# Designed miniproteins, single chains, continued (2): the designs that were tried, part 58

Each design is a single chain, and the fold is of that chain. pLDDT is the mean over its residues in the fold that is shown.

## One batch from the design tools (miniprotein)

Design m5983
Fold by ESMFold2-Fast:
Order: C-alpha cells, then sequence, then structure tokens
Structure m5983 (fold): chain A 85 residues (1-85)
C-alpha cells in the first residue's frame, strides 16, 4: 500500500499545476499540449492501476482489461481534440 499511497499523493500534489496547464492550453487553443496532457493522465492512471494490482486491490484480469482499454480511450480522446481544433 505504501507505494500506491505515495503515488496518489504525488499526483494529488500536482493537480493544481495540471488544472492550470489545461486551462492555459484551452485558452490558447493548443491542441498539441492538450494531447500531451491526455497521454500523461492516461499513463498516470495505468501506473495507479498497476500499483492497485500489486497491493491486491484489483485482480490480474481487471488490470489486463484496464491496460487493453486505455490505448483506444486515449486514441478516441486525441481524435476528439483534433476534430474540435
Amino acid sequence: MAALEAKIEEYRARLPELQERVREAIRNRDVATLEEIVREVAEAALEVARLRHEAGLISEEELRRIEAEAPPLVAEAIAALRAAA
């Protein structure tokens, strides 16, 4: 649990910076920066999912499902951002 707790605390501490980056990118219509943020958030979510599995909170099957679903969700989000630009 210590590794999971430390990672969540790290991401939580960075949340105000991330929110400001999103607002600034939206204000500037900076699709490239928004794409980078989407990829960063997806990687963070996958890291948390792996740590949750290591902590015994999710099954191997649940982890595999999350890992399989993440790439198409990221691709869909990026496609939506590009279409909106």
Scores: mean pLDDT 78

Design m5984
Fold by ESMFold2-Fast:
Structure m5984 (fold): chain A 80 residues (1-80)
Amino acid sequence: MKEELEREIEISLARMYIALAKLFASRGDIEAATELLRKALELAKKAKDVETLREVARLAEEVGDEELAEEARRAVEELE
């Protein structure tokens, strides 16, 4: 089950990037937070994980990246 392991790794990495994005955002480094969220979005899209995509969308809204938030919301709609 290589596909299952790849998906688990992608989700775990995405969650790690989300956690790092939250830390950078809390310290006022919005640019770093946005970059980390973009990496998390790419991994979540590959994994097709709706929960992680929704989390990326919420954090993108919080940091003011409307374009990233819209992309994440669109990815959720395509999977549901």
Scores: mean pLDDT 84

Design m5985
Fold by ESMFold2-Fast:
Structure m5985 (fold): chain A 90 residues (1-90)
Amino acid sequence: MTDNLLVKGLKSVGVEVTVDENADVSAEIPPVPSVSYAVELLKSIEDKIVELAKTKGKVTFSPEFLELLKRYQNDLEVQKVIDEIVNKVK
């Protein structure tokens, strides 16, 4: 959890982040996920994360979603989308 770039970014701008199976933000993970899938997934949920952070001050993620991000967060395209989400929450 503490090593996830999206979680660290959101916490740095004052957003409470929790992990639960009944998450606000969840994803169906395909059998063979890819960097492209992770990037498109982040882009598709960007507005939802920003809205939840601004309206509730809190975002709950599924364990599966965070595990997918952790696998690909060293990719520059994934990092770029994470940075854009965090910057929009500021």
Scores: mean pLDDT 77

Design m5986
Fold by ESMFold2-Fast:
Structure m5986 (fold): chain A 59 residues (1-59)
Amino acid sequence: SVEDKILELLKNFEGHSEETQLAALQAYSHLPETPALLKELLEKSKDEKIKAKAQELLA
């Protein structure tokens, strides 16, 4: 269920506001699956704030 929620978020990520995307990344940072998803966002995202947040959460 948690994995499904993260996958649904990623599929619709671009449809959410930047503030919602950043808040979701912060909220999901505690999940064991999150580091792999953050790495994918770093490679694929064109939003510099999203990339910065993903990099911060991976550190």
Scores: mean pLDDT 68

Design m5987
Fold by ESMFold2-Fast:
Structure m5987 (fold): chain A 65 residues (1-65)
Amino acid sequence: MKASKDEIGLAIAGAIASGRTIDLGEGVSVTGTPGSTQVTVTINGETRVLSAREAAELAAEAVGE
């Protein structure tokens, strides 16, 4: 099921708060680290560390939003 931009933003906020990995579908997931201003975005097995804002934009593009 395709995640909306709003759902992606909420998932990233939740990942940062909990330090958990949130699966957005389409091979895209986001992992937060508590106390960090950065999140880890994984797209089809490739991992990048980005700000929450950049991560939201990249994840939205990757899921076809």
Scores: mean pLDDT 74

Design m5988
Fold by ESMFold2-Fast:
Order: C-alpha cells, then sequence, then structure tokens
Structure m5988 (fold): chain A 80 residues (1-80)
C-alpha cells in the first residue's frame, strides 16, 4: 500500500542519513571540508524531508513509490 511504501521510504531516509554521517566523518578525516559540507547539507535536507512526511503523511503517500526508488538509487550509488 502507499502508506506501507511511505514507511519503507522513511526507513531508507534514516539509513541514508546514517550512511551520509559516516561519509562526512571520512571526508573530515581526509581533510576534505568541501565534501564534508556537501554531506552535512544533504543530511539537513533529508531530516527536513522526514519532518515533512511526519507532518503530511497522506500527501506524501501519493509520492511514496517514486521517493522509495530515488532513495534506493542514492544509497546504492553511495555504497559503490
Amino acid sequence: SPKETLEEAKRLIEELIELLKKKKEEALAAGDEETAKAYEEAIKQLEETLKYIEEHPEEMSKYAEGLKEHLEALIEKLKA
């Protein structure tokens, strides 16, 4: 269902945030402050997306499948 897919998307956002936090720490350890800042900004955008989903679950359920596919692609790209 769209609501179950939205719940899956929320879990993927949480997974992506944790992955980006790790990538940010790696960038900082390497002295790459520009890349670390990009990861920090991505984390903030994902946290805002989670908040929006929690505040507007019925509206976001309409976009749940596309959101899930997008998140899965981003996670795969970052793990490569």
Scores: mean pLDDT 86

Design m5989
Fold by ESMFold2-Fast:
Structure m5989 (fold): chain A 86 residues (1-86)
Amino acid sequence: SIEDLIAKAKAYIADVKAQLAAGKLTVQQLRDQLMTIGAMAVSLAAQRVVMKKEGADPALIAEVDAVIDELVALSNELQARIDELL
């Protein structure tokens, strides 16, 4: 379900943020996380288009939007860390 996708994305974001805070991610691991975040954001954006067409609850669409925004913010943090290490 979309609720399961939202929950999985939120759990993933929390885990990656914890790993970033620990300061032990290599450049390769940061790049791998960027690829995963990109794929996840694309998947959620595609699902959002379907939800809009099917008249899904606006509150649920807002939750998807919030998670996409968090993924974008996290990708910016990961890219900044890569840029600092290079």
Scores: mean pLDDT 87

Design m5990
Fold by ESMFold2-Fast:
Structure m5990 (fold): chain A 84 residues (1-84)
Amino acid sequence: REEEIRRRLRELVRELGEELGLSEEEIEEVIERLIEAARNDEDFRERLRASVKVAPKVLAETPEEERPRLERLLEVYRLLLELA
């Protein structure tokens, strides 16, 4: 289960970071930091929950060209909450 979520997080972070030219090592570093924050920081978890809760309304107000990026980011938030 955790390995499956980590695999999906790598895919999403790679897609989100593609324009930034992130290396595989940098992608792994980002994922580990996000997982650590999701597990150890209740304020971070609360912010993730709030973002997921308001997601439908935010997506409706987001420009079409930015919507896929926001959808990927929200999927990252959901996966981080599942690992926490």
Scores: mean pLDDT 78

Design m5991
Fold by ESMFold2-Fast:
Structure m5991 (fold): chain A 85 residues (1-85)
Amino acid sequence: KENLEKAIEYVKEAIEAVQRGDLDRAIENVKKAIKYAIEADPNNPYVQEAIKYLREAIEALRRGDRPAAIENLQKAIDYLKKALE
């Protein structure tokens, strides 16, 4: 539970960083979210889907596509919340 809650918090921090235009900080927060999601429950299908969206968010951030990044980060939060029950 604690690692999934940390993953969700880092995704929220990544969204805030995107909104401020701090894309490097957003990428670092997404990487931390992936780490905590993997440590929490790597075999959970919802965690696996969340990680896919987090990776897509990193690629969007690298090309400067902020709307696509936010969309993928929000989908990742939805899947991480489903993993919490």
Scores: mean pLDDT 89

Design m5992
Fold by ESMFold2-Fast:
Structure m5992 (fold): chain A 71 residues (1-71)
Amino acid sequence: LKEDIERLKEAAPHAVELVRFTKELGEKYKLSPEQQVRLIGLTMRLFAEGLPLDEAKRRIEEEVKRLAEQE
């Protein structure tokens, strides 16, 4: 886990950007802390799949909208 995180920092500044983007969307849509953690998990999975930054951001936006609509 720790070595995996260190590798992400070295190989992809994009991972940091995706996490920040996810937090900003969580605030915008007023998601609970639990929903925000769930989104970060999704963000890391999308990054691990090697998706381009812009495509990963689009998928995160779709998931945020779904979570915001669900109570």
Scores: mean pLDDT 72

Design m5993
Fold by ESMFold2-Fast:
Structure m5993 (fold): chain A 81 residues (1-81)
Amino acid sequence: MAKEENIKKAEEYIKLGREYDKKGNFILAGQKYLMAGLYYYKAGDYDEGSQAFRKAAEMFRKAGDFKSAEVAEEYAKLLEE
C-alpha cells in the first residue's frame, strides 16, 4: 500500500517535471524530478529513482544551477550502489 502510493506520487512528479521542461522552467522541472526520485527511493524503486535524479541534474544544468545538478547526480549514484 505505502509502496504503491509512493510510486503514484513519483509518477505525478515525473509528469509535472516534463510539463515544466516543455515550458522552459528548468529550475521547477529539476525540483519536480528531485521529488520523483525521493518518492521512488521511498518505494524501493532505486533504478527509477536514480533515473529521476539524473533527469533533475539535467534540468538544473540547463538552468545554470550546477550546484543543484551535482547534488542530484550524487543522489543518483547512491541509488546505483
Scores: mean pLDDT 88

Design m5994
Fold by ESMFold2-Fast:
Structure m5994 (fold): chain A 68 residues (1-68)
Amino acid sequence: SDYEKAQQLFDQAGEALRQGDYRQAAELLLQGGKYLAKYYKKQGDDDKAREVLETSEGMAEALRRHAE
């Protein structure tokens, strides 16, 4: 499911963070956020889907800045 894909991607992002791979973590976080947002849209929760995307994008930008 989209939810399970999001969880797998977030787990991979956490592992990338532990290894100091901030750029990879940012990419995985963005992908996970997209799957989680897709899940919430299917549930009819557009507000939660938007919140998830905004949060994931903000976190990913912060991680990319740290990598530079």
Scores: mean pLDDT 87

Design m5995
Fold by ESMFold2-Fast:
Structure m5995 (fold): chain A 84 residues (1-84)
Amino acid sequence: SLIDEARELALKKAEELGLDKGTVYGAINLLQRALDEGRVPPGLSDEERKLIEEALEKIRQAKTPEEVADIMVEFAKKLQELKK
């Protein structure tokens, strides 16, 4: 699927950017769960919820696995910044 291809590309891009693989994997899994359930998962902060909503909207407009992968990587970066 488009999302499965994007997931593989996002993990590769994250490695090239020197991002922590565990952090990126966690962020991608969170987005995948939101996509599968059609909603933001419960138990998140307002800031985390907003980032997921923004990422999901961008993913819905994306046409290629590369575009979705870029959205996933950007989401992972922003999520990491919230936890500082």
Scores: mean pLDDT 81

Design m5996
Fold by ESMFold2-Fast:
Structure m5996 (fold): chain A 68 residues (1-68)
Amino acid sequence: MKELEEKRKEAARALAEGAVYALTGVKAEKVEVTLIGEYEAEAIAETKEGRYRVVYNGKTGELTVEKI
């Protein structure tokens, strides 16, 4: 159970970094995972251009990236 939660956090960080880069062309300098739910993940990615909130819904496959 603990190992699954840790792997989910690692996956969420990698997903957030990749999503920000894919959508903005800017590499994230720091990623903080703010939420891990049963099917949801949220992270804040910091880049040289600002901060982005990345929200993933595992039930729908929806991924959103929003500048904050």
Scores: mean pLDDT 77

Design m5997
Fold by ESMFold2-Fast:
Parts: structure tokens; sequence; C-alpha cells
Structure m5997 (fold): chain A 64 residues (1-64)
């Protein structure tokens, strides 16, 4: 969870919106006002395999 929170904190607002869209595509319901803690808790609700896919997605956003 510390790794996920650290990665999320490095994202721009545009990159966070891309992450939100990706999480919603995986069936995660996010609150109307999304913060970094809401994103972390959403990711924790996913399977271990999907959590890895999300982490890899975040890393791909940060490598641009």
Amino acid sequence: SNEIKSLISKLTDDQKNELIDFLESLGIKLPAKVDNDSLVEGIKKLSKKQQKEVIDFIKSLLSK
C-alpha cells in the first residue's frame, strides 16, 4: 500500500483521471470527489493480479 500511495502522489491531475477511468473499467466504484486515499482504497479492493496490472499502468503513466 505504501508503494501504491507513493506512485499515486507522483501523478498529475490528468494522469489521475486516466487512472480513475481505468479503475472504473475494472468495476471499482469511486466517491464523487476522488483523493489519493480513495484511489488507494479502490485499488485494494481488486484481486492481486488486477492490483499488479494497476501498478504497472501507473508506472507506464509516470514513464511518459
Scores: mean pLDDT 81

Design m5998
Fold by ESMFold2-Fast:
Structure m5998 (fold): chain A 65 residues (1-65)
Amino acid sequence: SSMREAFERAGRILVEAARPYVSPEELDKLMEEIRASQTQDERAAMEAFNDVVLRLSELMARALA
């Protein structure tokens, strides 16, 4: 699915953008979640992308505090 690939690509871009602010260990966990969702369906990829966005928002808020 092209939509599944789009969610994977968008998630990877966000994780890469967060590298200066978030620990490598936390980023690796988020990347693994994105990769794991690709073995499922488009809905799973969308849900993983949404979770990654929320987790990065929390981690970025802590880094900027």
Scores: mean pLDDT 81

Design m5999
Fold by ESMFold2-Fast:
Structure m5999 (fold): chain A 92 residues (1-92)
Amino acid sequence: MREELIEKIKELEKEAKENPEKSPELESERIRLTKEILDSLESEEERLEAAKELAPYSVYAAMELALHNILEAKKNNQDPVQVTLDHLAAEA
């Protein structure tokens, strides 16, 4: 079931590249299928893995992955001064 939806998303992305005039319709379908996959997964870890796999083929998956990465970056970059100092120390 999940693999069939992933394959369909990849085919729709390829078709959108070959037929730009149909791109908006195909993009809407890719978003819908991506939501169905992500909503069917119960754990955040599984959703993150699915989003990473689908990101190259689905704008919705790419946005979900980007949001997760931004939130993690904010948690990790709680001291931007220290991050800068660590970078300079590594280059020295």
Scores: mean pLDDT 71

Design m6000
Fold by ESMFold2-Fast:
Structure m6000 (fold): chain A 65 residues (1-65)
Amino acid sequence: SKASEAGKKAYEILVEDGLSDEKADKAAAGAYTLTAEGREDLAIAVAKSYGASEKAAKEAVKAAK
């Protein structure tokens, strides 16, 4: 599904940035859900709270669209 593809891409970006599998999965799911709600700034903040860099968080949110 489109949701699965977007989430997978966001997950891959976050794992590449050094997040653990579990943190990347949660951050990617949050990025997809919050981006779908139009809350992109919050999606970035949540990804960063899991340990993502600013760049990786922004790229993951962009991929989640």
Scores: mean pLDDT 79

Design m6001
Fold by ESMFold2-Fast:
Structure m6001 (fold): chain A 81 residues (1-81)
Amino acid sequence: MAEQERLRAEIEAEFNRDKAKLKSLYEKDVEQAKKYFNELISRYEKKVEEAKKAGDEFTAKLYQERIAALKGFYNALLKEK
């Protein structure tokens, strides 16, 4: 269980770094932000697939939750136009 808490913290830290970069890019160049957002979604979807192939439902669920959160965050940025 300590390992799951560490993994959750690491994925959350990755997510927070990715969100910060996406927001920074959006403020400078909306097209670059869109490209980066698509790259993030693809990377996270690959992580979900790899976790599922390994039988790691916990990691797969964490990345699925982050995908939903990234989509929500990006949509919120788009509403500020």
Scores: mean pLDDT 82

Design m6002
Fold by ESMFold2-Fast:
Structure m6002 (fold): chain A 76 residues (1-76)
Amino acid sequence: AALAEAERRLEGLEAALERVEALGADPEKVEEARKAIEEARAALEAAKAGQASIADVEEALRKAVKALGEAAASLP
């Protein structure tokens, strides 16, 4: 349940990043958000393999949300 919810949240962040990039957000902020989202994906895959905790995934998701918010705030 918790991993499925985290995966759904991550998919939402990935879709939001594509939209924010397409709308002309600052490329530097988009790159920061992409890296944070990739780290969250790595944490989720590690958790699915039993190599990371749900807390690690939640922390990575929080960082991804913050970075995506900064990218969205840079929209013209």
Scores: mean pLDDT 86

Design m6003
Fold by ESMFold2-Fast:
Structure m6003 (fold): chain A 80 residues (1-80)
Amino acid sequence: LSDKVKELLLKMAEKIKAMDYKGFEQLAAEMAANVSDAELQEVQALLDEIAREVAEKNPNASDKEKAELISEKLIEKIEK
């Protein structure tokens, strides 16, 4: 992933943790407008993988707890 995509994903992780869904949607739209289709597919696959893993491992977690876990996993994957 390009540095620009990583920067946007880090900002999106902060919005997820804050449960700022409107802010998340705005960043997702900015990414879709400014990123290649190939990188957008990679981002979608990454987000789907993280969401699935968090849901499977934490079926009884609250929406807030799941949001925090998704944010943490996303940051971990980007900063690697």
Scores: mean pLDDT 81

Design m6004
Fold by ESMFold2-Fast:
Structure m6004 (fold): chain A 90 residues (1-90)
Amino acid sequence: SFLEKIKEAVEKLVKKIKENKDNDEEQLRYVSSMLALTKEAIKKYGKENPIVKEMAEKVIEEAKYAIETSKDPEVKERLEKLLEEAKELL
């Protein structure tokens, strides 16, 4: 299904975040992409869908990880804004 394809895309982005922990800009890019995909899934399937909820929880988890591993203060600030947006999805 389309939802399963979005879920797979989010899982691939999680892997990229872990593989690029020393690259702040790439981590910001991947977290942003996960959030965008989750927002699109919410528009089509709703917040109460179990797969959508799992995706939103993964965005929160990976945003927290990226904030902790990032060294650039500007990247950290942008990641903190993405974390706040992700929390609003639950």
Scores: mean pLDDT 87

Design m6005
Fold by ESMFold2-Fast:
Structure m6005 (fold): chain A 66 residues (1-66)
Amino acid sequence: ALSKREQEIVNKVVDWSKKAFPAVPEKELEDAVTEAVLEGRKEGLSDQEIERRALRAAMEKAAEYE
């Protein structure tokens, strides 16, 4: 399960990504971002680095649609 801070990062990145990449289904963005946050936590990354990895995951998912 995600912590409160990790869920805040997911919500922030997904909200931005939905506006930046409207062609990508929200569910696909949520799944990609959530997976990146979970992997970042597993690696012991800081909140800032987890957010950066989540943004990269969203951009990578968007590249599949554009």
Scores: mean pLDDT 82

Design m6006
Fold by ESMFold2-Fast:
Parts: sequence; C-alpha cells; structure tokens
Structure m6006 (fold): chain A 68 residues (1-68)
Amino acid sequence: EEALKKALAELEALKKLPTVSDWQIEQHRAALALKYGIDPEKVGASPETVERIKRMADGGRAGAAALA
C-alpha cells in the first residue's frame, strides 16, 4: 500500500540522521502508524507507544481547535 511505502521511506530517512535516537524513531513509527492507519507491527511500533501517542493526539487535536 502507498501509505506503508511512504511511512517506511520516512523511517529510513530518519535512520540516516545521526541526531535521531532509537526512542525518537519509535515515536515516529507509532505516529506514522496512526497517521496512515497502518498496523503498528508493520512499521515496528509497539502497541503501548501507539496508544500513548493516540491519547496525546486526541488531546492535542482539542487544544489545536481551541488555541490554534
């Protein structure tokens, strides 16, 4: 699928950056899985990280609507 291909390409680009930690890559995997509706396992994201980011995104979306 195009979404999975795009997510994997973005992750490969991030891995080539010397300033990006494994933790940051994990957050990006989870964020991309949520953004594109991809199974977290296909991008190597943990379900716990996906759930945490989903909760934060729901809160941030409300904040953006109120403040942005």
Scores: mean pLDDT 67

Design m6007
Fold by ESMFold2-Fast:
Structure m6007 (fold): chain A 89 residues (1-89)
Amino acid sequence: FVQDIIDDIKLRLKKAEEKAKEGDIESTQKILDGTQSFLNVVQDIVNSMKKSGDRSQQYKNYEQIKKEVEKSTEKIRKLLEELKKEKEE
């Protein structure tokens, strides 16, 4: 379960990297938007579980997913910023 989600996020990151290399700002932005939306959902789940005092393996799984999604989302955001700068320079 956790590994499948992490693999999907890594695949999305790779797709964003390829689109950025192609100079495709629109597709890169769309991937960022989708990843950010998913991050918001995972963050809400983690916050809800933390508030209820849940310290189960499921909580740990979602916390791990949140960290990986945050990392990938930030990397895609930086790729988009870099791509926009390249067009200005």
Scores: mean pLDDT 79

Design m6008
Fold by ESMFold2-Fast:
Structure m6008 (fold): chain A 60 residues (1-60)
Amino acid sequence: MTVTVTLEADSKEDALNLAKRAIAAIKADPRYESVEVLDIKVEERDGKAIATVTLKLTLK
């Protein structure tokens, strides 16, 4: 399945770091056979940074 995770932070660097931590947590979940990162998009809006991560997940 394909899922999208949206994360908000005060800076692009913080948003990217949150995205990396979220990906690591999902990869550590034993329910998933594979986790593939398809896209990471970081945008600034209204003084905030928004990271949008698109993942392809395969269940065991």
Scores: mean pLDDT 81

Design m6009
Fold by ESMFold2-Fast:
Structure m6009 (fold): chain A 75 residues (1-75)
Amino acid sequence: SEVERLEELLKNKDYEGLLKLAKEKLEELLKEGKISEKEAEFWLKLIEAYLQGVKEGLSLEKMREIYAELKAEAA
């Protein structure tokens, strides 16, 4: 189960594994035509930045700044 894999990665604080799982899911959605290539790149960058922020104890304000920058890049 993807949920069981996600829970194991979260328990182990395997942020690299979480990013890999996110990449796999975004590739699946892209192949199914549910998201565009630009949307997949946007979400991947956002998830990567948020996982790095969690790892480093990043503030909510800094996370909002990252979101705004990535959203502008994707537009």
Scores: mean pLDDT 72

Design m6010
Fold by ESMFold2-Fast:
Structure m6010 (fold): chain A 70 residues (1-70)
Amino acid sequence: MNDQLNQQMAELGRIMTRLRNGQMSSTEAMRRMSQVMGVPVTQDMLNMSVDQQVDFSRQTGQQYSQQMQQ
């Protein structure tokens, strides 16, 4: 249902906002995003800059939203 997708997208947005504002560490942001998306955290993700992690979270959220709409 749309409710689950909306909740997951809202959580991704919250993670991005907190990461961008310095309220959350990059490691914590990747961990939470991994939980929301159901994907494992990779070393490459942990090596990303804050800007790259914010962009990655946005792109991943958009891809997830598109997949769930079909």
Scores: mean pLDDT 70

Design m6011
Fold by ESMFold2-Fast:
Structure m6011 (fold): chain A 89 residues (1-89)
Amino acid sequence: LEERIQRKIEEVKREAAEELARLFLEHGADGMSEEQLLEASLRLVRDVLGEGSGDIVPQTPELLEFAKKLLERKRKAVEEVLREAEEES
């Protein structure tokens, strides 16, 4: 049960990090490597989900929108797994 929830959360984190890394690349991250972009993206994802710093200060309105969407994705993923767990065959 818990393993399924953790798996889905990890999937959401990975997808969100990939989206962020892509946005950074498209908006002119000329000085950053692909690895640095992924690290920064994962760090932001963790902060938004409350795994990092207790106080999150988004620097850009775009980041705020991303944070809201990420929280929605996490909630949906958890709900989906929870429903499947209740209907165990």
Scores: mean pLDDT 68

Design m6012
Fold by ESMFold2-Fast:
Structure m6012 (fold): chain A 93 residues (1-93)
Amino acid sequence: MLSPELKKALEKFEKALIAFGNDPAVPEEIRKQVLALAYQLGEALYNKDYETALELLDKLKELASQVDTPEAKALIEALDELSKVLEEELAKL
């Protein structure tokens, strides 16, 4: 069972990711890279590979930071929250 904190962070991330992916102001090249990294993040989380997940979150934040939209800002905030929760989960292992 996922911790309540991890579940909330993931739900916030999913909402922000959907909004970012549907934003026409996001360049196609950035959108494609973000979606590919999000897929890899899902695989890492499924395998409880939190070290790889944290690396992927950093790459996602770097790509999102290239976009100057409210949706990109919300995605970065969700990624920061998810990174903090994953670091706390990793510390328990």
Scores: mean pLDDT 84

Design m6013
Fold by ESMFold2-Fast:
Formats: C-alpha cells, sequence, structure tokens
Structure m6013 (fold): chain A 81 residues (1-81)
C-alpha cells in the first residue's frame, strides 16, 4: 500500500469546492483520504495524504480529475512511501 502526498492550489474563493473535488477524486480513484488540511501560510493550498493499493494509478487519476476541474489552479502529487 502506497502513501501519496497531494497538494492542491485552489482558485481564490474556491478552497471549499477544491477540497470537495479532492475528496471525490480520491474516492473515485480507489484511494483512502487519511488527512486533508489547508496550509497555515497559504489559505488556497490544500495538503492531503492518501493511501492506495496502486499509488501510481491512484495518483494519476487524482491529478487528471483535479487538473480538469475549473476551481483548481494547480495540483501536484507524489508517492512518499
Amino acid sequence: MDTILVSVVAKPGKEEEAKKALEEATKKAGGELISSRVSSHDPNLIIALVKAEDGEKTKEEIEKALKENPVVEDVKAGIIE
């Protein structure tokens, strides 16, 4: 089982919509969202940890879904375990 670190930059005023999009994308990709937090220094930055059986596949599916979402400015994900 892999751990994926996901960082999502929301468009201004879209932080809650971006967080919901991240939760939905994670669930659809077969991942488990173990934590998500808004950055203390950047209110538009959401940082999440996701567990998945196939980290590369789940990572790619999350990135694709969020890159296509109009409330998301940027998304980056990487496997950390």
Scores: mean pLDDT 82

Design m6014
Fold by ESMFold2-Fast:
Structure m6014 (fold): chain A 66 residues (1-66)
Amino acid sequence: SLEAQIQKLQVIIGLFEMTKSVSTYLAEKLRDTNPALSEQLRQDAEHTSQHIAQLQQQLAQLQQQL
């Protein structure tokens, strides 16, 4: 159902937001001790943020069909 698709997408978005938070936290913690890994984690968080934005756009489109 449309409602089930919306619920599933909300869960997926939440999991990506969790992943982004962890990557951001680790990037900050490693800034001085491992700058290269810190920068990679920061970039991973940015890519995850872009993916979240796309999923949120899809969620909005599905919600408009309710």
Scores: mean pLDDT 89

Design m6015
Fold by ESMFold2-Fast:
Structure m6015 (fold): chain A 55 residues (1-55)
Amino acid sequence: SHHMMERERLIELARRILQALADKPLSVQRHVAEDLKMSFPELAEEIDALLEEFE
């Protein structure tokens, strides 16, 4: 569906953002992850999973 395609694109964008921050302190990564979850609360579980993946 259209919503499913948009969801996958947003997850990929979040992955790229967090991957670019992988060399930063965890506090910075968490701050950006929280900002992303505020903008896209429907993706909160996926964003948390990406953050855990980079630890």
Scores: mean pLDDT 77

Design m6016
Fold by ESMFold2-Fast:
Structure m6016 (fold): chain A 71 residues (1-71)
Amino acid sequence: SAEEQIAELEKQIDEIVKKAQAQIDPLVEKLKAAPKGSAEEKALQAEINEILSKTQAELEKLYKEIEEIRA
């Protein structure tokens, strides 16, 4: 059913968000401890931004699929 398909996609969204958060949380802790203006701070920020960009792209794809099912 459409409801079951949406529920499965919502589950995938939750799993993607949780995985991204688990990857970002330790990087955010390291970023807070990094010296201001250091190469380490810049590298950590870039890594966090890359994870966020990839996560956003995956989420947009799944949200589009949900909208197509609801239409």
Scores: mean pLDDT 87

Design m6017
Fold by ESMFold2-Fast:
Structure m6017 (fold): chain A 87 residues (1-87)
Amino acid sequence: PSKEERIKALEEALELLKEAAASDDLAEQVRLTERAYRLLKEGGASEETIRAVEGALAAVRSGDPVVARAGLHEAIEAVEEELKKLE
């Protein structure tokens, strides 16, 4: 993918992860996190960012709201860090 496609995927994934973190619906958190994961893989995000989002996906699938929120925030930080490096 191009640098522009990667930035777009990171920005779209960031919004999805923030929406997941704000949601009280576990099924919605899983769907949003899965969508973010797919966008980041297709967009060519770094291995570090992909691993962070995989961790978030495992966390939301755990069904524990505290674990889910922690995992989502780690994924958000990873996406934000990668975006800063591309600016």
Scores: mean pLDDT 86

Design m6018
Fold by ESMFold2-Fast:
Structure m6018 (fold): chain A 72 residues (1-72)
Amino acid sequence: SMVTLLLRFERPLSDEQIAALEALAAELGGALSVFPDRRAALVEVPADGVAEFLARAEEIAGTRVTALGWEG
C-alpha cells in the first residue's frame, strides 16, 4: 500500500537537498514533488517505508520536518 505525505520544512530546501530527497523517495519505491516555495513537498512511499523516509528526510533537510499522511 502507498501512503501520501505532505511535508513541511522549517527552511527552504536547496537544490542539493531537493535532489537528495527525490533520490531517497525513488530508493524507497516512491516519488516526491517539491512545491514552488521549497518549504513543502508531496511524497508517495510504500507504507513500510514511511518511518525510514521521515528519519532520512530530516537528516537531509537538517531541520525538523512535519508530516501529514493519508491513504490514497
Scores: mean pLDDT 85

Design m6019
Fold by ESMFold2-Fast:
Structure m6019 (fold): chain A 93 residues (1-93)
Amino acid sequence: SSLEEGLARIRASADEIIASGDEDKKKVLAALTELARRVVERKILDEEEVEKLIEEVREKLPDIPAPDDAEVRAMTEELIERVKEIAEREKEL
């Protein structure tokens, strides 16, 4: 899969949760979507740098409780994992 295809799938997952209408879920997903964009934009290939950036975004999230919806939580973690996979794929090139 190309980098563009991976990014499109990440956006689709985020859009699906945003469409749920839950404001807390929207805030969490907006931050994670921004993380994915920054990883791609900065061409971060180092795994440690990707993990550090993910932690920085998590730390800057508003003081809201984790989404109670297990599916939203799973999609959020999947989004993070896809960002890591994209970074690894770029390193192979």
Scores: mean pLDDT 52

